# Designed miniproteins, single chains, continued (5), part 69

Each design is a single chain, and the fold is of that chain. pLDDT is the mean over its residues in the fold that is shown.

## One batch from the design tools (miniprotein)

Design m18385
Fold by ESMFold2-Fast:
Structure m18385 (fold): chain A 70 residues (1-70)
Amino acid sequence: GAALREEALRLLEEAERHVVLGLTGSDPVAHAQRGRELAERAAELAREAGDEELYKGAVNTAQAADAVLA
């Protein structure tokens, strides 16, 4: 439903913020881990809501969080 999509989007935006902080700030490990966790949760909610584009965005953000540590 709409509430699941809204929460997924909120978590995705927070995950993206953590990826940026991991790339540009201090403590890249903590930010990458938090970004990964938030992106995974966003993907779960997006899938439950049936929002394929949000799901893809969340998966891509989780991969970006992994790349911070690569």
Scores: mean pLDDT 86

Design m18386
Fold by ESMFold2-Fast:
Structure m18386 (fold): chain A 103 residues (1-103)
Amino acid sequence: MPPSRPEKPVVDNRNELLTTMYINELRYLIDQGRYDEALEVLRRLLDQAKSSNGMKGIASGVVVSAAGYAVRQGRYDLAEEILRMAREAGLDENTIETIEDIL
């Protein structure tokens, strides 16, 4: 009778939680017009991604979401800068192609 039991393992849930937290923070900053702070958050995340495969996965999800949100807000310059930063950070080609498709 445990139909409402948590199904997600604690270890894997950490990366999902971090991805969600970064996406929410970046959306908040973009909504507030705080684009320089949003780019600084992304820059720090991408720097971490250069030395960690786990952080690369988080960074890929975050940059795709941030670029899509920037385009939705009519901020194509911000989305182009996010694409440039993702390329410089050496993110996966599928991630780069997804951002290019959003633009």
Scores: mean pLDDT 78

Design m18387
Fold by ESMFold2-Fast:
Structure m18387 (fold): chain A 82 residues (1-82)
Amino acid sequence: MSKETREEIAELLKEARADPRIEVKVEGNTFTLTSGGTERAREILTELAILASPDENVKVEAEGNTLTVTIVDDPYLLKLLE
């Protein structure tokens, strides 16, 4: 994954946390994002899943309106989220 893609993932996670239509729960390196059913919330979760899924050091799981992103071993991405 490129540096630019990691920065895009970090910015999308920040946007999701700032959006009242998305419930974000943070437990260590695990981000659980639940869409309130709006089109924009769904777009943010979809874009995040597309960008993060190719990274072997990031686990992405989708169930219903919930996206779970676990950063297993990506020190640069973790540093961007501090």
Scores: mean pLDDT 76

Design m18388
Fold by ESMFold2-Fast:
Structure m18388 (fold): chain A 80 residues (1-80)
Amino acid sequence: DELIERAAEIVREGLELEGKGDLADAAAEEVRAHLATLSREEQERVLLMLEGLLEAHKARKAGDLARAEAILAATRAELA
C-alpha cells in the first residue's frame, strides 16, 4: 500500500533527523500495523499530519521558525 509505505518512510525520516535512527525500523513497522487498522480516510488524515510535522521539523532545524509555524497552521487547517 503506497500510502502506508509513505507514512512509514516519513516516520523513519523524522526519527533519523532527531538522531534516533536506531528506533526508525521498529517505529515504521508500528506505523504500518496501526494504519492497516484504519479506514482509507483516516489513513489519509494521518499521512497529511505526518507530512506537515516532518516539513515543519525540517524548517525548524534549518532555523526557519516562521516557515515551521506556517506549515503547522496549514496542516491544522487542512485537517479541520
Scores: mean pLDDT 83

Design m18389
Fold by ESMFold2-Fast:
Structure m18389 (fold): chain A 91 residues (1-91)
Amino acid sequence: VEAESLSTIGSLRARLELAQTELNYGKHHKDVGTLRETERMLEDIIAKANETLAKPGVSEEVKKDAQEILKRASELQAETREEYKKVENEL
């Protein structure tokens, strides 16, 4: 159902913005716990975006939005992992 998929996309975008905020906090405060939670949040976002792409009958608009979320979440996940290693090595 397209309405359900659109709702999922909206939720994933909101969580992606939250993940960006948590990443910024973890970077500035060298908070390993926050960085770990950010990585878990991004893993869940990636999983749900992939589930949306795998659903049969999903519109091209929803697929495009899910692909954009997947790309950005993957970029943030890579940044979170690099910051996590940095903080661990400094502590």
Scores: mean pLDDT 81

Design m18390
Fold by ESMFold2-Fast:
Structure m18390 (fold): chain A 97 residues (1-97)
Amino acid sequence: PVIDVRAATLLTTAFRHLARGDVESAAEYFARAAQLLVDAGQTDLAQEVLDSFQLAADAGSKASEVIATAIQGALDGKPEEGLEKARKLIEEIKKEQ
């Protein structure tokens, strides 16, 4: 079995939004992709994506911190709470810019 095609499509869309600087949309698509991966029994792939963004966040990437927060919420089975926390981080970033 290969990665769920719908999850792969959402990951591609999420990375495209991130490349354009649209961190809010990227977080929403990463959360949706992570939820689909969990539902498909591919939690290890969702964890790998989270770990990559968490490493970047630990190195000081605020955008990666937002995305890692959204993915963690999906892995915890609470994607809505993860997205709410991600949106609050975006608000804090905007206040410091």
Scores: mean pLDDT 84

Design m18391
Fold by ESMFold2-Fast:
Structure m18391 (fold): chain A 80 residues (1-80)
Amino acid sequence: KMAEEQEVLERFRKGIEELKQWVEENKDDPNLLEQVERAMEVLKGQAKKLKEAYPSVAKEIEELLKELEKWYEEFKKEYE
């Protein structure tokens, strides 16, 4: 159980980092804002499902979501 929970957390972290890397690599994409917004909704949905399936790691998922939301707010400020 713990090994599976750790794998789930690492996969979720990887998804967040891959989104950030994709943004850095695709800053010239005209649909960047829309694509990031859609990715945020997908990650939030995944987090909700993971918290339901693995309640023992819900706190860690919530902490990762807080970091993701903070990054997203900083990202949006760049496009004022």
Scores: mean pLDDT 80

Design m18392
Fold by ESMFold2-Fast:
Structure m18392 (fold): chain A 77 residues (1-77)
Amino acid sequence: SGLALVTGPLAQLRALIAELRATGRLDVARAQQVIATATAILQLAASRGAPQSLVDDGQAVIAEARAALAALEAARA
């Protein structure tokens, strides 16, 4: 059941990144909220013995989302 809790937020992050790539548009506030939720849930799953592959995949998606936000912030400066 811990797997289901992680899958939802990570899928939502992947969808936000995919939308950014397809449209050039990102809801920054929503993306920040989903990143925070995904990070907290992934940390909880890792502490409860989630597979390393799931933890690694989750960390990679979160890093990709943070990089996308940083790039948008830089473009607005």
Scores: mean pLDDT 76

Design m18393
Fold by ESMFold2-Fast:
Formats: C-alpha cells, structure tokens, sequence
Structure m18393 (fold): chain A 73 residues (1-73)
C-alpha cells in the first residue's frame, strides 16, 4: 500500500540521518586525537550527537511498530 511505502521511505531517510550523525562523531573523535579541539568541546558535541541518535532510534522504532501493525492487518 501507499501508506506502507511512505513509512518505509521515512525509515530509510532516518537510517541515512543516523549514518551522518555517526560520521560526525567519528570526525570529532579524530579532531580530539589530533589535538584540534578540547576534551570539553568534544564531550559537549558528542553528547549532543548521541542525544540526536537516541531521538532518531526512538522514531525508527515507532515507525517500525506502525509498519508491523499495518502489515498484520
């Protein structure tokens, strides 16, 4: 159905966003290792990115639950 396809597309977009955030965490980790940022700045930036990842994970779980309910109908 169009509704199932729309939810699948939304999940794919959120999965792509997760990869971007994971890449950003890797980037900050590298900057810290090279001495380009402070430990305090690293902790603040990574904590923010990890919170965004948790929010994305929660949204993906909600959409996956909706998808399963629609597929079981």
Amino acid sequence: SAEIQQIQREIAVLDAARLVLQSAIYFYRRLLALGRISEEQYQREVASLEQRLRDLDNRIVQLQTQLRQLQAS
Scores: mean pLDDT 89

Design m18394
Fold by ESMFold2-Fast:
Parts: C-alpha cells; structure tokens; sequence
Structure m18394 (fold): chain A 92 residues (1-92)
C-alpha cells in the first residue's frame, strides 16, 4: 500500500539523516510526504523533516519551500512559524 511504502521511505530517510546524508534524507522524506498526501498531519511532519534536512545542507530556499507547504496544511502551526523565523534569520 502507499502507506507501507511511505513508512519504508520515512525510515530510510531517518537513517540517511542520522548518517548526515541530508540530500538523500530530504529526497526520501519528500517521496514519503507524497505517499501520505491523504493524511495532512503526517504530511506536515514529513515536510518539517524535509525542511530540517535542507537546512542542514544550507539550502534555505528549499527549506522555506517545504515549511510553506507545511503551513498551507496547518496555518496556525507555531512549530512551522518558529522554524521559518529561524531560517530567515540565518539567510542574513
């Protein structure tokens, strides 16, 4: 099922992130998020993970794009708003 595929991709993404392979982690989290498109809460969590991976790569533009997608799913998310604020500060 799509959910089982998404779980496997998220697990591989977490393993890549722990190994500091942030490019691979970001890609795998993005693929997992697409498979959970019917679950806004889980999609938001995965998009936040994508943002963290791009942040570690110094790709602030892609990190902010992921957070904007997460915020579209939950406009009141303080976690997403706070993370956007911190990344915008790093771009200075």
Amino acid sequence: SAREQGEKLAEKAEEAYKKKDYEKAAKLFEEAAKLYADDPRLTQQLLIAVAYAYYKLGDYEKALEALDKALALDPESEVVKKLKEEIEKEKK
Scores: mean pLDDT 85

Design m18395
Fold by ESMFold2-Fast:
Structure m18395 (fold): chain A 62 residues (1-62)
Amino acid sequence: GALSTDAEKFILSEAKEFGVSPQNADTLAAIAKDVLKQYPTPNTLEKVKSEAKERLKELASK
């Protein structure tokens, strides 16, 4: 759905900003799916973005 597409685009954009390797594509997809399962409504998109950003920070620090 639109929320899923928006969250995916955001996660990929942030991953690029954090310098996350394309080799972690499977991990990025897993993060997107996991975050969307926790916050499935459009009204929670900001929570989705915040959570994804923290997970990307952790991934980038490895």
Scores: mean pLDDT 62

Design m18396
Fold by ESMFold2-Fast:
Structure m18396 (fold): chain A 101 residues (1-101)
Amino acid sequence: SAAEARARELAQRATAVAAGAAQLGHDSSPEAAEAARAEAAAFARRLVAELPTVEEARLMRDTAAAFMDAAIAEAPPELAALLREVRDAVLAAMDAEIAAM
């Protein structure tokens, strides 16, 4: 459906930003890593706000969780640890936005 396609597109965007934040954390300072995680979480929250219904927002959130878990499974151990931290921040931000809908 169009709703499923949109949720998947936004989930892919959230996952790409999360992966970028984890990579920046690996390549930079702890302060840069924290800022990147906060920006990834804020970005994911804005993507959830684009969706008109709680059901579509939950679908996007669950799809993003699955995509990030797949990325964590394929990542080297050090990057996997950073991806888990970013995933947890991103999913918490999404869950907070969904709860506010």
Scores: mean pLDDT 87

Design m18397
Fold by ESMFold2-Fast:
Structure m18397 (fold): chain A 83 residues (1-83)
Amino acid sequence: SSLLESALHDSRPLPLLHEVLTAAANEDLEALRRAIARLLGADLSPEQLRSAVGALEAALQATTNPELQALLREAIRALRDRI
């Protein structure tokens, strides 16, 4: 409860989410796969899961790279399954 409230109040980007977004922006597919695996392995609160889904959906809309789109869609699906 206190951790969820602090994360919501601070509006900080999750470090693992930031790694995913950075790898996506650089079109570094290997770094993106590693960053997604770390994000999916993390104990995320419901609010952090919703924030991550929203950010990844925005990244998906911003890219035309089909391999990047496939990795982002897989990550979004996995995160949504936890909400």
Scores: mean pLDDT 78

Design m18398
Fold by ESMFold2-Fast:
Structure m18398 (fold): chain A 84 residues (1-84)
Amino acid sequence: MDKLIKESEEVLKRLGLTEEVERKAKEAGLSVRTVVLAFGYVSEYGSGIAASILVNELGMSPKDAAKAVLVASDLLMEAYRRQS
């Protein structure tokens, strides 16, 4: 888990998305840590498995897990756009 968070944070920093992560986390009512973790899970496993991990393994509400996955998916799309 800590390795996934560190790797995800490094990717987001390299792409200049740190402020975007903070903004989207605040708008969604989530912690920055939650958004970074969701980004890592979505990137590694896809949205469905990421949502399952957030709810079942980390004890997040389904509503908050859905918000985290949506924010993570938006960030992943933005990451791909900035790499191109």
Scores: mean pLDDT 82

Design m18399
Fold by ESMFold2-Fast:
Structure m18399 (fold): chain A 92 residues (1-92)
Amino acid sequence: MEPSEEEIEELAERIRRALEEEGLLTPEHTEEVFLELARELLERRSSPLSVEELRELLERYGFPEEAVPVVRRVFIEFLIDEGIKLLVEAVS
């Protein structure tokens, strides 16, 4: 299913916050960059990117190599949270 605007915005904010906490943000990292990155990741959630593909994606958006494990962790946690929400809805 195509990602919703709400899913894109939520993932984008989670990524931005995590990178800010690690000191990995630069002035070049606009809100639009995070939204585009979140959309790209969510469009591939059924066929997830390898570590190398994620690194190449992040490099295209101007993120350092140190951002790769941070973004990967945040994305996995987001997918788990979404899976839990779907399970709760299914049993309610």
Scores: mean pLDDT 75

Design m18400
Fold by ESMFold2-Fast:
Structure m18400 (fold): chain A 88 residues (1-88)
Amino acid sequence: MEELIEEFVRKALEFYLQKLGLSPEEAREIADLFLKDPEGAAKRLVEQGKLTEEEAQALRDFVEDMRERAKRIAENGGEELLKKALEG
């Protein structure tokens, strides 16, 4: 359950970061760091000029919102929907 939620949030964040012009490798690295160390990841994006401090905070809020959405879906019997979203 928890691993499905974290993987969903990671994929959503990777997709968002790629939309900002990051490579797939860089997006994955930053997404992983953001889930483990939000402060360090936010600082890196601000230092790279990809985000302002305010946008970095919005990204942190986005991650929390996506985590809550995934958890709510899973808790309401939507675990298969989360798996399907991860597969395609």
Scores: mean pLDDT 74

Design m18401
Fold by ESMFold2-Fast:
Structure m18401 (fold): chain A 71 residues (1-71)
Amino acid sequence: SLSYTEIKGVDAALAKKLKDAGYTTVGQVRNIPVDKMNELHIDSEKRQNITTGILQLEKEGKVKLDTPITL
């Protein structure tokens, strides 16, 4: 499994918010709607970092969209 904080742009506080909101897989985090990103106070820079970070982990074979995420 992946830790939330291994995703670029996700700190411990955001990790807890993502888990509490039900975003518990890589695919769910990658596909968060823009309106929900705004509610979580994820700005455009953090959104880009999260997207790029997940794509890099996928390229390295470390995660898939169904990979579960833990705190």
Scores: mean pLDDT 83

Design m18402
Fold by ESMFold2-Fast:
Structure m18402 (fold): chain A 61 residues (1-61)
Amino acid sequence: SDAAIRRAIDTLIRRGLIRSPEELTLLDEHFARRYSALTGLSVEDILAAARAVGEALRKRE
């Protein structure tokens, strides 16, 4: 799943939908569906990426 998470983050940044991985922590289901439609990524992969980024940020605190 780490490869799918990296691919989702890279795709969202390359398409200009987010500027940094940290922006995914503000993402709800509505934004996940919207980004899925724009990128072809699954909603599940986008939400998994958001969760992984949130966990990494919590560990830095």
Scores: mean pLDDT 80

Design m18403
Fold by ESMFold2-Fast:
Structure m18403 (fold): chain A 89 residues (1-89)
Amino acid sequence: MTDEEIEELFKKLDRDGDGTITLEELAQVLLSKDPELEKAKRLLDPDGDGVFDHRVEEMKARADKDGDGTINFEEFKAYVEELEKEKAA
């Protein structure tokens, strides 16, 4: 995934448009049936098992380093790059 694709994905998840994503917004994306969010859902649930509760908890632990309940672009990009490396191996 390119840096531009990661940025586009972040913008789709950023409901506030303020450059951060809340954990509540991420949980709603994973529960959403919106086809435009399919890429985000497939990235966050790569095995397609539908167990989103565990995935949201893992993302909170791995991406939310500040513990403030928000994920900025740098944290999101790092998390996406780790998932892509795991998928490419």
Scores: mean pLDDT 66

Design m18404
Fold by ESMFold2-Fast:
Structure m18404 (fold): chain A 104 residues (1-104)
Amino acid sequence: MRAALLESVVAFLRAQAEALGRIAEGEKVSGPRKLSEAIEAAAERLGALVRAGDIAGALALLEGLVAAAGAQLEKNIKDEADRHLLDGLPTLLARARALLDALA
């Protein structure tokens, strides 16, 4: 269950990166492009941490990503509707923590 949850987080992060890449192409803004690149790198690292059994490291990486994503979104996306692409990240992280706590 833990690995399956974190694999679903990796899949979600990749989908977010693709969506942000499409926005960056349309709006010509650097923030969504850089965030897309950071999310892709984080998804690969998260997968490696999960396979190594480093759940604490995986959660710390997700916390850092959520904080960085929030800061970039505030500066670079002016259309509030486009900000909803990342609205799921805090909720998903909170659910991931709750499930890991229940399994510990």
Scores: mean pLDDT 62

Design m18405
Fold by ESMFold2-Fast:
Structure m18405 (fold): chain A 67 residues (1-67)
Amino acid sequence: MTADDIERALLRLYLEGRLSHLSGEQLRLLGEVLMETTDVAEIQRRLRERGIEISRSTLSRIIELAK
């Protein structure tokens, strides 16, 4: 997936209210992690290290939209 695919998926879910609890900086960090891996468990681990909590279902939806 490309950075544009990820940005589009994140914007859609943010507008749907599923990511509204995240700051712009947290959304940027999420995008960076998604560029490096599509493993949901690894994404959750890396985000947790940065104080970001996102459900498995939301992460799976982002990955599906960014394909």
Scores: mean pLDDT 81

Design m18406
Fold by ESMFold2-Fast:
Structure m18406 (fold): chain A 66 residues (1-66)
Amino acid sequence: ADELAKEAVELVRKLYEQGKSIDEALREAVRFVEKHLEHFTPEEGQRVIDAVRAEAERLREEEKAK
């Protein structure tokens, strides 16, 4: 779960850096996580989704500060 969370968070950052919107990056990262949820408990899956959403919110707050 922790490794998937790191990969999903990194995917959000890479997509945003490539010029995708935060919402687009979040949608793609969530889809990536959902394809792997069969290998994890519901609690672990929710933790990964929460990490991805937290990174998206962090990026939104940074944009608002500029």
Scores: mean pLDDT 77

Design m18407
Fold by ESMFold2-Fast:
Structure m18407 (fold): chain A 82 residues (1-82)
Amino acid sequence: KEEKKKEAEEALKEVLELIEKGKEEGLEGLERAVEKAEEFDETMGGVMRNVLEAGKNLSIEEIAENLKKIAEGYTEKILKEI
């Protein structure tokens, strides 16, 4: 279980780093963050993708903050279940 916790923590770190890069790179950068999340957890990635698609009229910063909240919340839930 400790290895799975490390994998989840590393995946969250990578997703959050991609979200931060996405704030500067725009939608293409945020798309990479969502793709990384989908590789880690299909449900979390799917929710983040829906937020990205629904946020098309929001600023890049608003979309990024929404994606960050989803990634943090779902990873916390996963870590509690491991």
Scores: mean pLDDT 79

Design m18408
Fold by ESMFold2-Fast:
Structure m18408 (fold): chain A 80 residues (1-80)
Amino acid sequence: SLDDQLAQLRAHFGRLAQEIVDLADELGAEDLKAEAMRELARLYAELTARLRAGEITLDQALAELEAFTKELKERLKKEG
């Protein structure tokens, strides 16, 4: 169901958000943490809207969220 798909996307977002927080805290990168979390939350909202509209699959949404989280982690490592 759509509700099950949205619950899976939310759980995945929560896990990835925690990974960003943990990495930023290890690096002492407080300002970059705030920016990364804002960007990740924005993507999560976009993916939720597209999934609700039937524009993307759950697998596509999860993959896009993971790819962006990897990009954010590389940015934190470079700047932190």
Scores: mean pLDDT 88

Design m18409
Fold by ESMFold2-Fast:
Structure m18409 (fold): chain A 86 residues (1-86)
Amino acid sequence: MEKAEELLKKAEEYEKKAEQIAGDNSVRTRQLGAEARASDPETRARLMAEAQAYGDKASKEVDDLRTKAENYRKEAEKLIEEIQKK
């Protein structure tokens, strides 16, 4: 049980980190989009490119963290099932 709890705790930590990055990305992308809409075409293009680059980086980090969290959850579930069989 202890080992399964530790794996679930790690999954929770990765999930929370992914949520924080996703939230920060959402806020920053919205801010850049609002600035772009109020700007001239040249500035708009720059801000939209910045938003895209920021979004791409954040999305990749979120996906990696969520994959790690999912793997830890599956490991914990498997361990719990094995303990319950014995």
Scores: mean pLDDT 81

Design m18410
Fold by ESMFold2-Fast:
Structure m18410 (fold): chain A 91 residues (1-91)
Amino acid sequence: DAERRARELLERAERLAREYEPELEELQERIDTDEEFRERVRAVVDELAARSREVRDDEAALARIQAEFYRRLGLERAAEALELAAEALEL
């Protein structure tokens, strides 16, 4: 039952990721072209880097940190997809 629930959560996360691929492409373009946005991204990465290093071997924890990264940058749907993936990895 836990394995089936994990599979269903991962499938939902994958569907959300595909639906919001244009938002991820826009994020990458802004990182490449907007210096102020790039500095904001760097600040968020620096803040989360210590936590990422502490849990580097924990896939679920890393996924939750990545979700926080997207949430801080305003990508709520990308964050939701990663939170679902993290929940699946913990089952």
Scores: mean pLDDT 77

Design m18411
Fold by ESMFold2-Fast:
Structure m18411 (fold): chain A 104 residues (1-104)
Amino acid sequence: SEAEFERLRAELLANGVPEETAERWLARARAGDGLGYLELALRLSDRERRLALLERALEISPDPAIRIAAEYGLMLLRGAPQSELDAFQERYAPEGERLEEEAA
C-alpha cells in the first residue's frame, strides 16, 4: 500500500540510503518489480520488514535469479544452519544445475 511505501522510504533514509537510490527501488517495487522488493530488503535493518519484502519478491517475480536471491535472503534471516545454506548454494550453482539437467 501507499502507507507501507511511505514507511519504507522513511526507514531507508534513516538507514543512510541516498534519496535517489531509495526512490529508484521504491518506484520499481510500486510497479510490481520483484527486483525492487529484493533491493529494498538488502538496504533495511528491520528483520520483519526484510522478511516481508523478500517474501513479496518471491510471490511476484518470475525471474529465477531474483527468486533464488530472495530465498537465500529468507534462509539467512530465519537463521538457517550453514549446512542448509551450503546445500542451497550447491543446488542453485550454475555447475550444479547443469549437471542435474544433463543427468535427468
Scores: mean pLDDT 80

Design m18412
Fold by ESMFold2-Fast:
Structure m18412 (fold): chain A 75 residues (1-75)
Amino acid sequence: MSAEVKEKVLALAKAGKYAEAAKLGAEYAGLDTSLVDVPEVQEVLKEQVRAIEEGKQLPEEEQRELEEKLRRAFE
């Protein structure tokens, strides 16, 4: 994801538009946007965005947990 798209995604998330932020990110990454309508995927993305919104960096451990949740959602 480019820095410009990431900035737009964060701006949407700060406005509370998590679903729109997720769709924009998925579109730019070349992913099927229908996957962002899955509640499990939306919950993981909300958690990532919440951490960024609070001004803290997402720790590697938390990133691994979120990646595992996404992987399990697609299994």
Scores: mean pLDDT 60

Design m18413
Fold by ESMFold2-Fast:
Structure m18413 (fold): chain A 103 residues (1-103)
Amino acid sequence: SPLERIEELVIEAIKILSNSQATREELLRALELLLEVAELLYELTGDPRARAIAERSRAALEDESLTFEELLATAEVDLSGILELLAEHHPELARRTVARIIG
């Protein structure tokens, strides 16, 4: 299911971004996960905000000159946008995802 895939990808991205010891490689992985989520959300909703997140994540992944801090900031903004879209379009999935992170 696309929604089950989105849940799994978002939880994995949150785990990476919540880790203060996350490496550059792990931040790039988080951006890859957020890109897939944004593309799936765009396919399901047609929401242009999902397309904008996907384009931002893709640009960050393609730009080898970005610092750790710039990659982290991009991933945090993209995750925030995805969580807002999930709350609007799929509130039950958003609630379930938050519950799995908090415990």
Scores: mean pLDDT 89

Design m18414
Fold by ESMFold2-Fast:
Structure m18414 (fold): chain A 107 residues (1-107)
Amino acid sequence: MMEKLKKAAEIFKEAALKVIREAPTDYFRAQKIIDEAAKEIAKLLGEKIGKLAKEALNALAAAAMFGVPEEELRELVEKAAELILEDPEKALKELKEKAKELVLKVA
């Protein structure tokens, strides 16, 4: 179980950092990264967690596109990746909520 959580956290973190960078300039490229990462996470932790990962990655993409600073989003991703090792469902839900709150702060 822990090895699957570590691999899922690594996949999520790598995808999230790429999505934050790519989404403001190439939305379709960001969507491809999101879809591929969500599929790999679903294989490791199941369809429910894969869906939550996709939702969290989409929230990060939206936040980056709406002008939330990259440094703030990167800090959220680092914390979420750590929390995935303890509770992936809670980590992904909290990241989605925090990303949405940051969008409202810059809007």
Scores: mean pLDDT 87

Design m18415
Fold by ESMFold2-Fast:
Structure m18415 (fold): chain A 100 residues (1-100)
Amino acid sequence: MAQDYYDRGRDYAVQGNYDQAISYYQQAISIDPNNYRAWTMLGGVYLSQGNFDEAIRYFDRAISLDPNNYIAWTLRSQAYQSQGQHDQSQQYYQRSRQNR
């Protein structure tokens, strides 16, 4: 069941249709929250969209379910590198600004 939604999500992701990919991956994890592959692919879609914070969150979930998931580890490292020190500093500054 969850595998069918995962497969459809992957097909849409390959086509660059990220909205559909996200929808199908979310349905896969709602049926099987232990589907670490769906969590990994959902992170990959957010990474492709430049949403590094969400990508890292989903990769962390995938790793928590399968610590041997080398793809999630690799993509998580890529997300941190793409985010960079400057972007992390800006996010901290933005959050500090919200408190003032």
Scores: mean pLDDT 77

Design m18416
Fold by ESMFold2-Fast:
Structure m18416 (fold): chain A 78 residues (1-78)
Amino acid sequence: MLNIEEAVKRLEEEDPEFAKLAKELGLKGREILVAYLYLKKGERDAERMAELTGISKETVERVLKKLDENREKAEPLI
């Protein structure tokens, strides 16, 4: 994903319900792409997700922890 802003916009257009639910969990912008890679694409490598989204590895790990801690709320995103 070389153009991250365009990738976020396309995700919101192609899967608006996913984007809405991710925002309800407190995720925004590029963090929504991390949630998509983790929940829909099965990505588990935080370094790879940081590379793909342009977010720091620390921020990726925070998003993943939030998704794991809020598993019941994240279930509709899967």
Scores: mean pLDDT 74

Design m18417
Fold by ESMFold2-Fast:
Structure m18417 (fold): chain A 85 residues (1-85)
Amino acid sequence: MEIEELQKELTELAKEVSRLWNEARARKDPELIREVAEIMDLLTKAQILLRKAKETNDPELLEQAKKVISEVKKRIERARERLAA
């Protein structure tokens, strides 16, 4: 159940990251493009960790996935603030 909630959250975060990527490219902001690319890498890492946590039932992998998801959220917030300025 918790893993399913986190998977839904990752899907919504992926949509937000796609919007940020399109906006960063439209603005031709190389720093923002780089930041969004790093967020994409973290999102992929979270998806892999969550999949492994589900397959192995390893609470340490689930904890790592949650930590990476938290980092993705913080970075998205900072990127949004930069776009709003």
Scores: mean pLDDT 84

Design m18418
Fold by ESMFold2-Fast:
Order: sequence, then structure tokens, then C-alpha cells
Structure m18418 (fold): chain A 84 residues (1-84)
Amino acid sequence: SELEATAAEVAARRAEVEAAWRAELARLVAAAADRARAEALARELEGLLRELLRALEAGDLERALELERRALPLFRELRELAAA
């Protein structure tokens, strides 16, 4: 099958994923008592998401898996801060 994604379609899907993850990170930060630490974790996670989306767009699955492994512990820490 020829699925030719236009630059606009790729950008729209990236924007949707970024918006959804940004909303989730903002929700976790808002729930955290240690706001400064939560904001620092959210900033690092946003950077990792940007790199992850670039890797997926490039078809670099190995890079995407490395970025996911880096993001997972930070996301768990942010969730723990939000649960406290």
C-alpha cells in the first residue's frame, strides 16, 4: 500500500501527540506539592518527547526505544510527585 503522508499530515499528528503529552505533564505538575522538581522533570520529559517523535518520524526504532527507556523513570518520578 502506498501511504504517502504529506508534511501537513505528519505535522498534525505530531502536534496532536505533543499536545496530549503536554496536557498530561501539565496535569501531573499541577498535582505535585514539589512544584519546582515536577516542572524540572516535565521540561526534561518534553525534550525527550520531541526527540522521540523525531526518531519515530525518521523510522529510527532503535533511537526511539533508547529515548523511551530514558523517559520511563522520569515519568514514574513525576507520577509519584503528583500522587504525594
Scores: mean pLDDT 80

